# Ledger of designs, part 74: designed miniproteins, single chains, continued (5)

Each design is a single chain, and the fold is of that chain. pLDDT is the mean over its residues in the fold that is shown.

## One batch from the design tools (miniprotein)

Design m18711
Fold by ESMFold2-Fast:
Structure m18711 (fold): chain A 60 residues (1-60)
Amino acid sequence: SETERKLEAYRRALEALDAGNFDEARKILEQAGVGHLTTLSEEELRAAVRFRVQALEDAL
């Protein structure tokens, strides 16, 4: 589903952020169609991605 694909992308982006790979996280999010999030700072992006992972997991 669309929700499952987005959750997978956010989880992969969060993994990249936790590994310190900000550029990789941005690429993952851009490929997932949520490139507008890449205008955020690293800390803001981390918080936004964590929030979205939690929200989507709660929806599944």
Scores: mean pLDDT 80

Design m18712
Fold by ESMFold2-Fast:
Structure m18712 (fold): chain A 77 residues (1-77)
Amino acid sequence: LTPEQREALNRVVIRGAKEVIDAASAGDDEAMQAAIERTLKEVEEILKDAPPELREQVIENVRKALETVAQAAKDAA
């Protein structure tokens, strides 16, 4: 990953995590899933020119992180 791609990924993931936490805490499963999907699409766009293996790994890591954060927010509510 280039430094520019890493910075863009950090911004997108942080924003996405906040949206997921807010929706999950509110009990809005539809908004939560929409936030996850939107974040993953933005990650894919940032990594469109990256090697496929790296792209798949990062997308899977982000999905897992967002799902974990969503579950933690629901459990805390």
Scores: mean pLDDT 82

Design m18713
Fold by ESMFold2-Fast:
Structure m18713 (fold): chain A 60 residues (1-60)
Amino acid sequence: DKLTALFIALELIRYLVEVEGMSEDEALEKAVEHLKTVFGYSDEEAREIAEEAFRLYKKM
């Protein structure tokens, strides 16, 4: 489910930036990798979802 993947990516990005002190660029790349590995998305699909998650994160 794309919505579930979006929320998981959002939580992962928030955790990596705020708890681990990772850069926004590194957190985005980790979210892309996670979506590819766990959900089986292509590079393009994973990046679209991760970028949308990052956009939502910046509004919080």
Scores: mean pLDDT 84

Design m18714
Fold by ESMFold2-Fast:
Structure m18714 (fold): chain A 102 residues (1-102)
Amino acid sequence: SENLKRLTEELIKIIREAVERGRPAHLVILAKEEVTEEDVEETIRRSREASENATGPSEITVESDARVLSPEQQQMLLEILRALAEAEGDEEALEGLALGEA
């Protein structure tokens, strides 16, 4: 999905920006059966707002109206988790993610 690809890219940018400022990255991801362009914009906006006000450890919150995450959404989450671990220098998390053990 073009929308999920764009969302992945933008969330990785949010992670990078937050970590570069010495702040935690707090992501809010909307998991729906069909992710619209408006859902992408809302996810980006909410994730940026959460990260700007964040304290404590980095976290990822998934809000789902679907029964299960699609394989494409699972892949997106894996890529985001890897980007977060890489930005924070968490080598053990990176090794786990590289083995597909999400």
Scores: mean pLDDT 73

Design m18715
Fold by ESMFold2-Fast:
Parts: sequence; C-alpha cells; structure tokens
Structure m18715 (fold): chain A 97 residues (1-97)
Amino acid sequence: SEEELRSRAVSLAVAAGILATAALFSKSPEERERYAEGIEQVGEEMARVLKELGASDETIEKILEAFRKMAEAVRAGNDEEAKKYFLEAIKLVDEAL
C-alpha cells in the first residue's frame, strides 16, 4: 500500500541518519567503508520505494546522486560534506513524499 511505502521511506531516512551519525565516530578507513556501503544500500532501496510511490526518474536520479555523494564524503572522512549531502537527500525525499 501507499501508506506502507511511505512508512518504509521514513524508516530508510532514519537509517541514513543513524549511519551518518555513526560515521562521525569512525576511526579507520575500514569503518568508513562499511558505513559508506550502508549509505549506498539505503539510497538504492529509497530510490526503489520512491519509484513505487510515483516519483519521477529525474527525482530518483537526484536522490541517488545525493546518497552517492554522501557515501563518497564518508569514505573521505569529510564530516561536513557528509552532513551536507545527508540534509540534501532528506530534503529531496521529503519533496518526493
């Protein structure tokens, strides 16, 4: 149902926030890679859920790009850029809901 898909999108947004927060405390490249991979997986599932909710291909592309840039920032240990792209991703998700 649409309600179940919207609830799934919210749960994925929360998961992205948890991963973004955990990444701030990462102390090794290996830890950063695990969080980055988690962020990419959340982005892929978010794109799928929003597509089922009727989001446009343009919106899906922007959301995937925001999650990808967030993951790249996490890999680089760039906390400010990771936060920036997290907020951009959440804004895009909110606009798509």
Scores: mean pLDDT 87

Design m18716
Fold by ESMFold2-Fast:
Structure m18716 (fold): chain A 70 residues (1-70)
Amino acid sequence: SLAEERRKAFLEIMDETAERLQKEVDEINEKLEKGEITPEEAYNELIRAWVDAVDEFDRRYREQLAKLEA
């Protein structure tokens, strides 16, 4: 059903976006722990990672909805 396909698309995009964000957060934390970046730089990179993740989720989900409803 279309409802099942939409649910699957949502979960898949959410999981992929969450996994990517987690990897970026882990990389930022590793750089901070190694002294490669300052806490201020880590904060700025973290905010960017969250914004990029939200934007990518919205874009990808809208694209999938358009494909399923068109």
Scores: mean pLDDT 85

Design m18717
Fold by ESMFold2-Fast:
Structure m18717 (fold): chain A 72 residues (1-72)
Amino acid sequence: MAYGEAARAAALAGRELVEKGLADPDPIKGTGTALRGIGLGLDGALAAVRAAEAAGDAAGAAAARAALLELV
């Protein structure tokens, strides 16, 4: 499994949900959706980093961390 790709996929899914929240004309509903997107993206990317580190894949861990940093 490519851990960097898994982290990037989680980040992109989270960002898509944030964009949907920010496009919502209801600020309360939009804020809730955006916050959920941030949480899902961060949790997925962090899980990929930890999985790569546990597997001893230094290159995969570095790629996953780079994807995580693009989120913040």
Scores: mean pLDDT 76

Design m18718
Fold by ESMFold2-Fast:
Structure m18718 (fold): chain A 100 residues (1-100)
Amino acid sequence: MEAEILDSQTIKLSDGTVLTFKVEGDTVTITFSDGSVLKLEPYEVKKYKNYVFQLLKIDEEHLGLLIYDEKTGDILGFLIDRKTGAIELVDPKELYLLGR
């Protein structure tokens, strides 16, 4: 799966889906380009279409987000700064794999 970072809180997936992230304490709200909204608490697993999302606590400054594409079998990892909401693409192995 490819992801394009459009700004510090917005990414575009390879299928053209645009995701915007908002951090509120330990929770992440994901807004999709179709107007759908997904709220993730730590360690929750939620689906949107073919994408499986899991939020992880990494440390006091960071959350981790895993996105698994059930259609391709690919996984993306993101590190999220709790203070700024800024996202960084990382190796998902540096976070945790879905299903462990």
Scores: mean pLDDT 78

Design m18719
Fold by ESMFold2-Fast:
Structure m18719 (fold): chain A 92 residues (1-92)
Amino acid sequence: GEAGRRAAEEAARAAEAGAEGAERGGGAAGAAAGAIGAAGAAAEGRAAGPEAGERAEAAGRAAAAGAVAGAREGGAAGARRGAEAARALAEA
């Protein structure tokens, strides 16, 4: 439903902001902030119902995976991959 799409969109936006932060020299910290925002969006999606929560959680997991990859292997690239995955889930 619409609530799930909105939560996934918010998760994708948080991941994108984290990727931009990492690119601007925030590195792992920027990526981690994006993942935290995505997790918050996922929690809100869960409150809207199981299907909405699952979609938002998938987007949040993608953002978190990108943040972990970014922390290990140069921040910005991992964060960008997470943001792209979260965006794809939001648009599905």
Scores: mean pLDDT 67

Design m18721
Fold by ESMFold2-Fast:
Structure m18721 (fold): chain A 89 residues (1-89)
Amino acid sequence: SEIEKLKKKFEEAIKNKDLKKALEYTMKLLDLSETDEERYEVAKKLAEFLVEQGKIDLAIKVLEFLSGILEDPELKEKAKKEAEELKKL
């Protein structure tokens, strides 16, 4: 599927440390994903990559944005909690 192709490109961008492409593919995946689980997985992967790159403030913004778009209350709270944990760094 197109989503599976985008996921592979996203993983490649992360491996190559291509922040611009990682952000672009994340936004496309958030728009095209049909489940909150998929949105959560992609955005969390991006946030973890951003933390590894020392971009903690951007990782917090990604998780806060994710919490705002998720409809599943459990995943919404999980994303919010992860953003709050990063704020303690």
Scores: mean pLDDT 86

Design m18722
Fold by ESMFold2-Fast:
Structure m18722 (fold): chain A 88 residues (1-88)
Amino acid sequence: SEQEKEEKLREKARELVNKMLDPNATPEEIQKIADEAIPILKELAKGSEESRYFALVLARIMLEVAKRYGLEETAKKFEELIDEIEKL
C-alpha cells in the first residue's frame, strides 16, 4: 500500500539522519548520506501531510549538519529542497 511505502521511506530517512548525526562521520560520508537522503525526502514530501512535515524536519536537521561540516554545495541542495517542500 502507499501507506506502507511511506512508512518504509520514513524509516530509511530516520536511519540516514542518525548516520549524519554520528560525531565520527567524515565529510565524504556526510556527502554520500545527503545524496541518498535527498530523493527519499522528495518522495516523502509528495505523500501525506505527516510525511511532508517529517521530510521538512529531517531536511532542516541535515542542512544544519552540512553547514557544520562546511559542505556548501550539499547545504545549498538542502536549502533548495526545503524551499521546494515549503511551496507544496
Scores: mean pLDDT 87

Design m18723
Fold by ESMFold2-Fast:
Structure m18723 (fold): chain A 66 residues (1-66)
Amino acid sequence: MTFRVTYTGDVARGIGTVLRLIGDPDVEVERLGENTYRVTYSGDAEAAEALFAELASDPNLRVERL
């Protein structure tokens, strides 16, 4: 599953969420712009849906399914 993640609020608050992803071996993060990233999850589909829900729940992030 692939997402576009954009910091729209407090970058310092949003970055904590993204930093948890960088440690996951099933996650690939590609920088698209200053505050915009493509996140690709290659693991379990259930875990991918849970990840999308977590990211979408952060008020400092805008998350779009690609």
Scores: mean pLDDT 75

Design m18724
Fold by ESMFold2-Fast:
Structure m18724 (fold): chain A 82 residues (1-82)
Amino acid sequence: MEATEEEKKAIEEALERLREALEKGDTEEAYEAGYELGKIAKKFSKEEQEEIKERMAKIAEEVGNLEAARAASLGYIEGLEE
C-alpha cells in the first residue's frame, strides 16, 4: 500500500530519531526507532519496506556506529512481525 502523508511524517520522525540514537550510541533508542519504522512499514508493499530499510542503512553508514545500527535492524525486523 502507498504511504499516507501522516505515515510519511511518522517515517521521517522515526528516521531522525534513529540518526540521533546512532550518533549517541544509544542502542535502546536505536532499537525503539527501528521497531517504530517496522510497525509503520509492515502494512506497506515490499518495495516500500525495502526503501525504508535502505534509508536506515544510509543513516547507519553515515554515522558509523555498528552496535546501534545492529539494534535498529533487529527492531525493524521485530516491528515487521505480527
Scores: mean pLDDT 80

Design m18725
Fold by ESMFold2-Fast:
Structure m18725 (fold): chain A 95 residues (1-95)
Amino acid sequence: MEELRKKVEEAKTPEELLKIVQEAYDRYIDLLRKKMEEALKAGNVTEAFVYLAELVDAEIERRKLVEKFKNGEITPEELREHALRVIDRIEELEK
C-alpha cells in the first residue's frame, strides 16, 4: 500500500486524486470479495455477510464520491482523506 500512499502525496490535480481514490476502492472491493469468498469456503456465513455488507457500503460511497466530484462538491483535500482512509482499511484487513 506504500505505492498508493506515495501517489496520494505526489498527486497535483483533483483528476489525479480521483483516479487514485478509484484505484484504492478497486483494491478494497477486490479484497473484501476475497475475504467474503474465504469465509464462505470456511463455512463462516456470518463473517461472509459482514464482508458483503462492507463491500456494498464501499460501492455506494465510491458512487457518491464520483457524483460529488462531477458536481464540484468535493475538495482535493477531501479526496486525499478518502484515499488515505481506504488505504488504512485495506492494511487493517490484510492483517
Scores: mean pLDDT 86

Design m18726
Fold by ESMFold2-Fast:
Structure m18726 (fold): chain A 107 residues (1-107)
Amino acid sequence: NEEELEKILEELSKKMVEYYRENSEEVRERLDELLEKAGLTDARIGSKAALEGKTVTGLPPLSEEERDLWLDVVAELSTELLLEIMDELKVSEEQKEAILERLKKNL
C-alpha cells in the first residue's frame, strides 16, 4: 500500500529530525568514530563548508577522495540511525525493505 508507505516515510522523517535534535551530541560522537575508522581525523571533515568545497579557517577544502569517504560515512550513519528509528516505530521487515528500496531509487 503506497499510501501507508508514504505515511510511514512522513513519520520516519519527523522522528529522524526529533532524534537529531534530542541526541545531537551522541550523533556527533558516532559520526566522529566512523570518520576516525575511515581515516578521516582532520578537523576540516566535520564542516559542511569543507564538503561544499569552501575553505574553512584557512584550511584547503576536502579532496575529491576525502569528500567521497565523508559522504560514505554520513550515508552509513544515516542508514544506522534510520534502521534504529524504524525499530522504535515497530516498522515491519517488509516495510523496512520497501523504504530502503525507495531511498536507493533516489540515487
Scores: mean pLDDT 69

Design m18727
Fold by ESMFold2-Fast:
Structure m18727 (fold): chain A 56 residues (1-56)
Amino acid sequence: MKEELRRLAESYRGAAEDLRKTLEENKDQVSEEGRKLIEKNIEAAREFADKLEAEA
């Protein structure tokens, strides 16, 4: 497997997890629209990481 693709996948997973934690910690300060947007971005980042892992 290609090391660079695996590292990229881990980077995207880490970023998604950091966003998830930030959203959870600040759920009372995030608007409904903001929450939906962040959740969409978390999901997209995880899907991209899965795709990178499949190519690795």
Scores: mean pLDDT 80

Design m18728
Fold by ESMFold2-Fast:
Structure m18728 (fold): chain A 62 residues (1-62)
Amino acid sequence: SSRAEFEESRALFRELLARGEEPPASEAAREVAEKLRELGERIDEGLARARATGEPAVFPAA
């Protein structure tokens, strides 16, 4: 089976947060956290808009 590097990083980071551990103070860990947060915000915004207008959710701004 194939796995996406992003998916593995996401799962690991989520597990660390769930355990109450602080994420490692590495630049890589911070970048992963930032990308996950940005994706989450975009998904939430798209779903909220789709629910309000009845149009399909759009993740990218374009």
Scores: mean pLDDT 61

Design m18729
Fold by ESMFold2-Fast:
Structure m18729 (fold): chain A 100 residues (1-100)
Amino acid sequence: SLEVEILAAMLRIAGAVLLVEAKHEENPELAELLREAGRALLALADALEAGDVEAAERERRRVEELLERAAELADPETAEELRRLRRTIGELADEGIELV
């Protein structure tokens, strides 16, 4: 489905952004959480395109947990951005899962 491909592309962009942010993060624990969240977003996108609902739900949950843990270590402004991203990712994943 074209709609699933667009949602997967959006998730891949979000994952790539987090991987870039991890490279410039001075806190090594926060950097690792951002890197793991970025990789999980790429896995979520792959699961949606494959129509693997169980894998998509697992990776979505993993992304949400990693982003919340990252927000706890971040400054207040970055924490709010990470929590906003967590909400957006949940909405995109729910829409993608409904379409497959």
Scores: mean pLDDT 90

Design m18731
Fold by ESMFold2-Fast:
Structure m18731 (fold): chain A 88 residues (1-88)
Amino acid sequence: SELDSLSLEERKKLLEEARERWEKLPEEKKEELRKRLEEIAKEAEAGAPVEELEKKIEELIKELGISRLELEVAAQEMAAEAAAKAAA
């Protein structure tokens, strides 16, 4: 991802800024993003090519009018929520 080409400090700062933007995002957009990411994750588990998955991610970003950084934050929040539920 674009984040992987940045220094650790730059990546942390951009993720913090993206998290603030994610928190201010309308709830309807958050739910739509989560639903679409879950569908993409299921296709990845089924062995879909990385190129096909990236195309779907780019289309999702364009449709919702969000940044790739906000998408990364959403994916991290979903993973953290799943881990918390597994620990309970």
Scores: mean pLDDT 73

Design m18732
Fold by ESMFold2-Fast:
Structure m18732 (fold): chain A 65 residues (1-65)
Amino acid sequence: SMAAEMAENVAFSEELAALIRALQADPSLSAAERQAAIKEKIKALEKESGKSYASGPTVAAPEAA
């Protein structure tokens, strides 16, 4: 159901947002390290859910150019 998909997407967004917040709050990390950690987390979450979330080149942008 759409409700289950929305709940999963909300959990994904919350977990990713928490990671981004933590990475941005840590001044010991470089921009490259933050980007790598975010990409790694997205890939891990995609592997767990079997979905694709902007981890590579996105052909289906959320907005028209």
Scores: mean pLDDT 65

Design m18733
Fold by ESMFold2-Fast:
Structure m18733 (fold): chain A 71 residues (1-71)
Amino acid sequence: DAEAYRALLLALLREMVEKGLISEEEAREAGRLLTEAVRALAAGDEEEAERLAREAEELLAPAVERAHEAA
């Protein structure tokens, strides 16, 4: 269920914002990339889904690192 998977990912991003790990803008951009990744996966394009998921991970990695540095 692509919609349930998308909802789970967006809930995780929201929790990261609430814990101060990422900004709302970073969560919005990551959510956009992950939503497109889920759509690609639902369409059977696993390569595109993996590429988009990796971009989201790369986007979030510096923010998570900054949050750990600040704590």
Scores: mean pLDDT 76

Design m18734
Fold by ESMFold2-Fast:
Structure m18734 (fold): chain A 55 residues (1-55)
Amino acid sequence: SMALRREVAREIGRTLLEIGDAIDKAIEAARAARAAGASREEALEIFRKEMAKLL
């Protein structure tokens, strides 16, 4: 039904927004670390750890 399709579309949309927000936070954390003097390798590790929380 159209109502079920809309509900599924809304649920997918919410999930995509939550994933997007989590990715943005991971990027912001890595960039903030770099601005604070962390190496590229340290910033990548911070990004990896934040992304691992999504799994």
Scores: mean pLDDT 81

Design m18735
Fold by ESMFold2-Fast:
Structure m18735 (fold): chain A 80 residues (1-80)
Amino acid sequence: MSEEERKKEAETYLKIARDLVARAAELMGNPELAEKARQAKTPEEVREVFDELDKEGELTSEAARHLVAAYIAVIAAENL
């Protein structure tokens, strides 16, 4: 895989992570964190929103699924 292909793949995973974390924040009733997630440009910024959501309380089953998927996507983006 070329370096250009890896960058595109990383951007794709970052986009997936942003969208999933934003969706989880919306489901948890936190539109401010949802907007912060949508504005994230780096894996670190997505992780900050993820950590804040995880810290705020009990993950609902649906929100938990989105957060787990987002975390996997962020790890994939960081390791590409």
Scores: mean pLDDT 74

Design m18736
Fold by ESMFold2-Fast:
Structure m18736 (fold): chain A 65 residues (1-65)
Amino acid sequence: MDEEIEELRERLEKNPDDGEAALRLGELIAKTGDERGERLLREFMRKYPDSPALRNAWRLVELSR
């Protein structure tokens, strides 16, 4: 799990519109409640507030609550 989060971090740092990486991160957080993943997603949303991929991933997290 930690290795997957680091891979997704690198992908999103290079391309914040990587929809596949954003979706995978959102799904991982939704299933596991991973606080590290949630903090990472929140950090990227602050840096790229207009990214639809990141916004969609966050919606998945909210729907899992």
Scores: mean pLDDT 78

Design m18737
Fold by ESMFold2-Fast:
Structure m18737 (fold): chain A 73 residues (1-73)
Amino acid sequence: MAKEEALKKAEELIRKGLEAYANKDYETAIKYFEKAIEIIESDEELAKSKRGQELIESARAAIEEAKKKLEEL
């Protein structure tokens, strides 16, 4: 199912983003989080779901934190 495939891809990208963030690779972390949001938003049903909204919210928060870290460098 397209929605389930999109969800799995988005969760994998968020996982990779968190791994990059933990390694202090904030630029790469931002790219993974942005791609995860793009995938969720490309599926209208997933974007409106509770899980989709939670993932978008978490990814957006993580992007803001990573951007703050880049500004401190």
Scores: mean pLDDT 84

Design m18738
Fold by ESMFold2-Fast:
Structure m18738 (fold): chain A 80 residues (1-80)
Amino acid sequence: SLIEGAEQAIRDAEEAVRYAREHKPEVVEEVEELAERVKEAAEKAIAAAKAGDMEAAEAAAREAVRAGQEMGAVVAEAYE
């Protein structure tokens, strides 16, 4: 479900921050900022879905996906 996907995105963002703090301190600040964007967007998606506003929920879910993709790219580039 959209809510379950948003909850998973929050967990993935928290995991990415933990990983960066332990293994990639050079990108931790950028990963933390992107993780915060993922969490904010995911929380908005959950709130909108619970309120029955599926258009707003879908828009917020798309924002969470975009922030998550940017976060993943930062982590991947740090491996080079």
Scores: mean pLDDT 83

Design m18739
Fold by ESMFold2-Fast:
Structure m18739 (fold): chain A 87 residues (1-87)
Amino acid sequence: SPVEELERARANWLAAAEKMSDEEKKVLSGIFAQELVDLARELNLPEEVIEELERLLREIMDSKDAEEAIRLALEAHDLLVETLRRL
């Protein structure tokens, strides 16, 4: 299931991030969010969802701290999971 794979990826990312520096957490959060955007495009999800995921990715890149980057990446994950559960 794509949802189960996303939940596993989320758990693995959070576990990895906990052991990283703030700069590495920001980079990893950006990579994680980019992979969510790429998946949404591959699955031909609604344009509104893709645009919102891209907006969250831009906010992660502009974030002032690692905690904000992680929070935004979690919001992107939750949006994608909710969208997939509604299909």
Scores: mean pLDDT 87

Design m18740
Fold by ESMFold2-Fast:
Structure m18740 (fold): chain A 61 residues (1-61)
Amino acid sequence: MSAEELLAEAERLAATLTGEKREKARRAIDGARQHLAENTGHGARAAAGSALREIRELLEE
């Protein structure tokens, strides 16, 4: 998946969260988006993948 595809999935999953978990998910996505604005390629995809992984962990709690 591209960095943008990973972030799109992260945004979709974050929309299903509520309260504090949603806030944590939004911060992770915002951080990854800022990283993507300054970077392209592998680093951007790694940041997006990290945000998606963090959100998936929040869903499993």
Scores: mean pLDDT 77

Design m18741
Fold by ESMFold2-Fast:
Structure m18741 (fold): chain A 57 residues (1-57)
Amino acid sequence: MEEVIEELKKLAEHYQKLADEYRKLAEKNPEKRGDYMGLATEYEALARKLQELAEKL
């Protein structure tokens, strides 16, 4: 079970990094800010769900 918890945490960190990168892109590209913020929000939500699963196992 610990291996599964670590895998979920690593995947959550990966999606969190993607969310952070899309937020930076949104700041740099105001014309596409809505699209990039949408992607950032989706990846952050995925990271949070994976983190919650890891905490429950």
Scores: mean pLDDT 82

Design m18742
Fold by ESMFold2-Fast:
Structure m18742 (fold): chain A 52 residues (1-52)
Amino acid sequence: DLVKVAVKVVDDLLYQGKISVSEFFRRVNKVRKLYKEGKIKSEEEAIKVALS
């Protein structure tokens, strides 16, 4: 699950204190939206979106 991979990356950033809880949800929702729109085709793309 590409979304699950991206969520783990964003969760790691939250755990390290690098992002806020609101930024966590913003990034996760962005990945979910792009995945539903068929714009994320690989784990690499999902991670790239999660880190942007």
Scores: mean pLDDT 80

Design m18743
Fold by ESMFold2-Fast:
Structure m18743 (fold): chain A 80 residues (1-80)
Amino acid sequence: SKEEYEKKIKELKERVDKSLAELDAITQRNLEEASKIPDPELAKTRIKIVEDVRDAFRIIIDYTYELGVKKLEEKYKEEK
């Protein structure tokens, strides 16, 4: 039903929001640790890696959300 679809979309968005919040928390901790590295060049390299990993995980989370929405839309249309 439409109500079940709307509930599933809300649940999916809540899971995605939680994943993004967790990614932000992990990224912040890793950036703080990288900033404590005494070698400035090594610190800069570590910071870049942390940022690149964050960006890669954001892409995966965004893609997972889009795929989840698409699957729910297809299922809703096929079940009615």
Scores: mean pLDDT 86

Design m18744
Fold by ESMFold2-Fast:
Structure m18744 (fold): chain A 81 residues (1-81)
Amino acid sequence: TEEEAKKYEKEGEKAKAAGNNKEAAKYYYKAGELYAELGELEKAAKYYKKAIELDPTYKEAREKLIEVESQIALEHMKAYL
């Protein structure tokens, strides 16, 4: 749900403010997953990127970012036929 995505977004911001970068990365990853499920692919990509910035070793976030960016590219290509 959008409410859950916003919850994880806020918890990620709190963790980042506290200097808990790996914890913040996990929250941003969860927000990205929920936005992807909602079809908000640009938001999903944004939060996966934030997760990778905070934890560059976050392999799952990198894989999900590639998937979402591929989907965004496909949607844009279809718009031009």
Scores: mean pLDDT 81

Design m18745
Fold by ESMFold2-Fast:
Structure m18745 (fold): chain A 73 residues (1-73)
Amino acid sequence: MKKEKWKEILEKTKDQLSETEYRIMYLVLVEGKSYEEVAKELGISVKTVRRLSTIAFTAAALIYIGDEIEKEL
């Protein structure tokens, strides 16, 4: 369920994320890849993956909190 739930959140947030941020989130949350593996696949630094991941996770978390509030109303 955790993997499927994050996939749904990512589908809802993809319009608010850059293509790179979306891909990082998908590889980490859905495919379970490490930041090192994602950095290698995308040809960027691990530091960049961590930074973009933090931004994308924050955006996804805000969408998730909003959705949960609406469902509990």
Scores: mean pLDDT 74

Design m18746
Fold by ESMFold2-Fast:
Structure m18746 (fold): chain A 68 residues (1-68)
Amino acid sequence: MNPVIRRVAIHDLVTHYGLSEEDAEALLDMAEAGASREELVARLKEHGLSEEDAERAADMILNAVAAS
């Protein structure tokens, strides 16, 4: 992943969705490794996000990977 895009995605996950930096990095690593949207949503829900927020965050993560 592009380092600038990764840093922005981590910042957004931490500030808008309340994830830790470590959890945000792990989710981005999962997405780069080819995790499905459904797998990302499931992991985000385990981190305390609602289904709606988990879907939005998963889409943001996948868009960041695609933009890299």
Scores: mean pLDDT 86

Design m18747
Fold by ESMFold2-Fast:
Structure m18747 (fold): chain A 101 residues (1-101)
Amino acid sequence: MAKEAKEYAKKGIEYAEEGKGVESAKYALEGAYYAERAAEENGSLGGMIEAGVGAVAAAVGLVLGEKYGDNEGSAKVAKMGAEKALEGAELAEKGVKELPK
């Protein structure tokens, strides 16, 4: 699951850099979902927190993209969600029960 989380999060970042906020947000949400599951299985509280923040940011990016179209604002928020999902996945792989410093 951590590998899947990283792959989805990286795709979310790539789509955000292309200005595709809606697609970025969809990939960021999938990345956050897999990151949270990986962190939950490995007992990484820090990974769960970062994945949760990523999911919220990605959901906001998706709503903005769907309401206002693909624009710099929706892409930026979706990218933030994808980056947090990636951090959550990395914490899930490296730490068991570690909090972000």
Scores: mean pLDDT 76

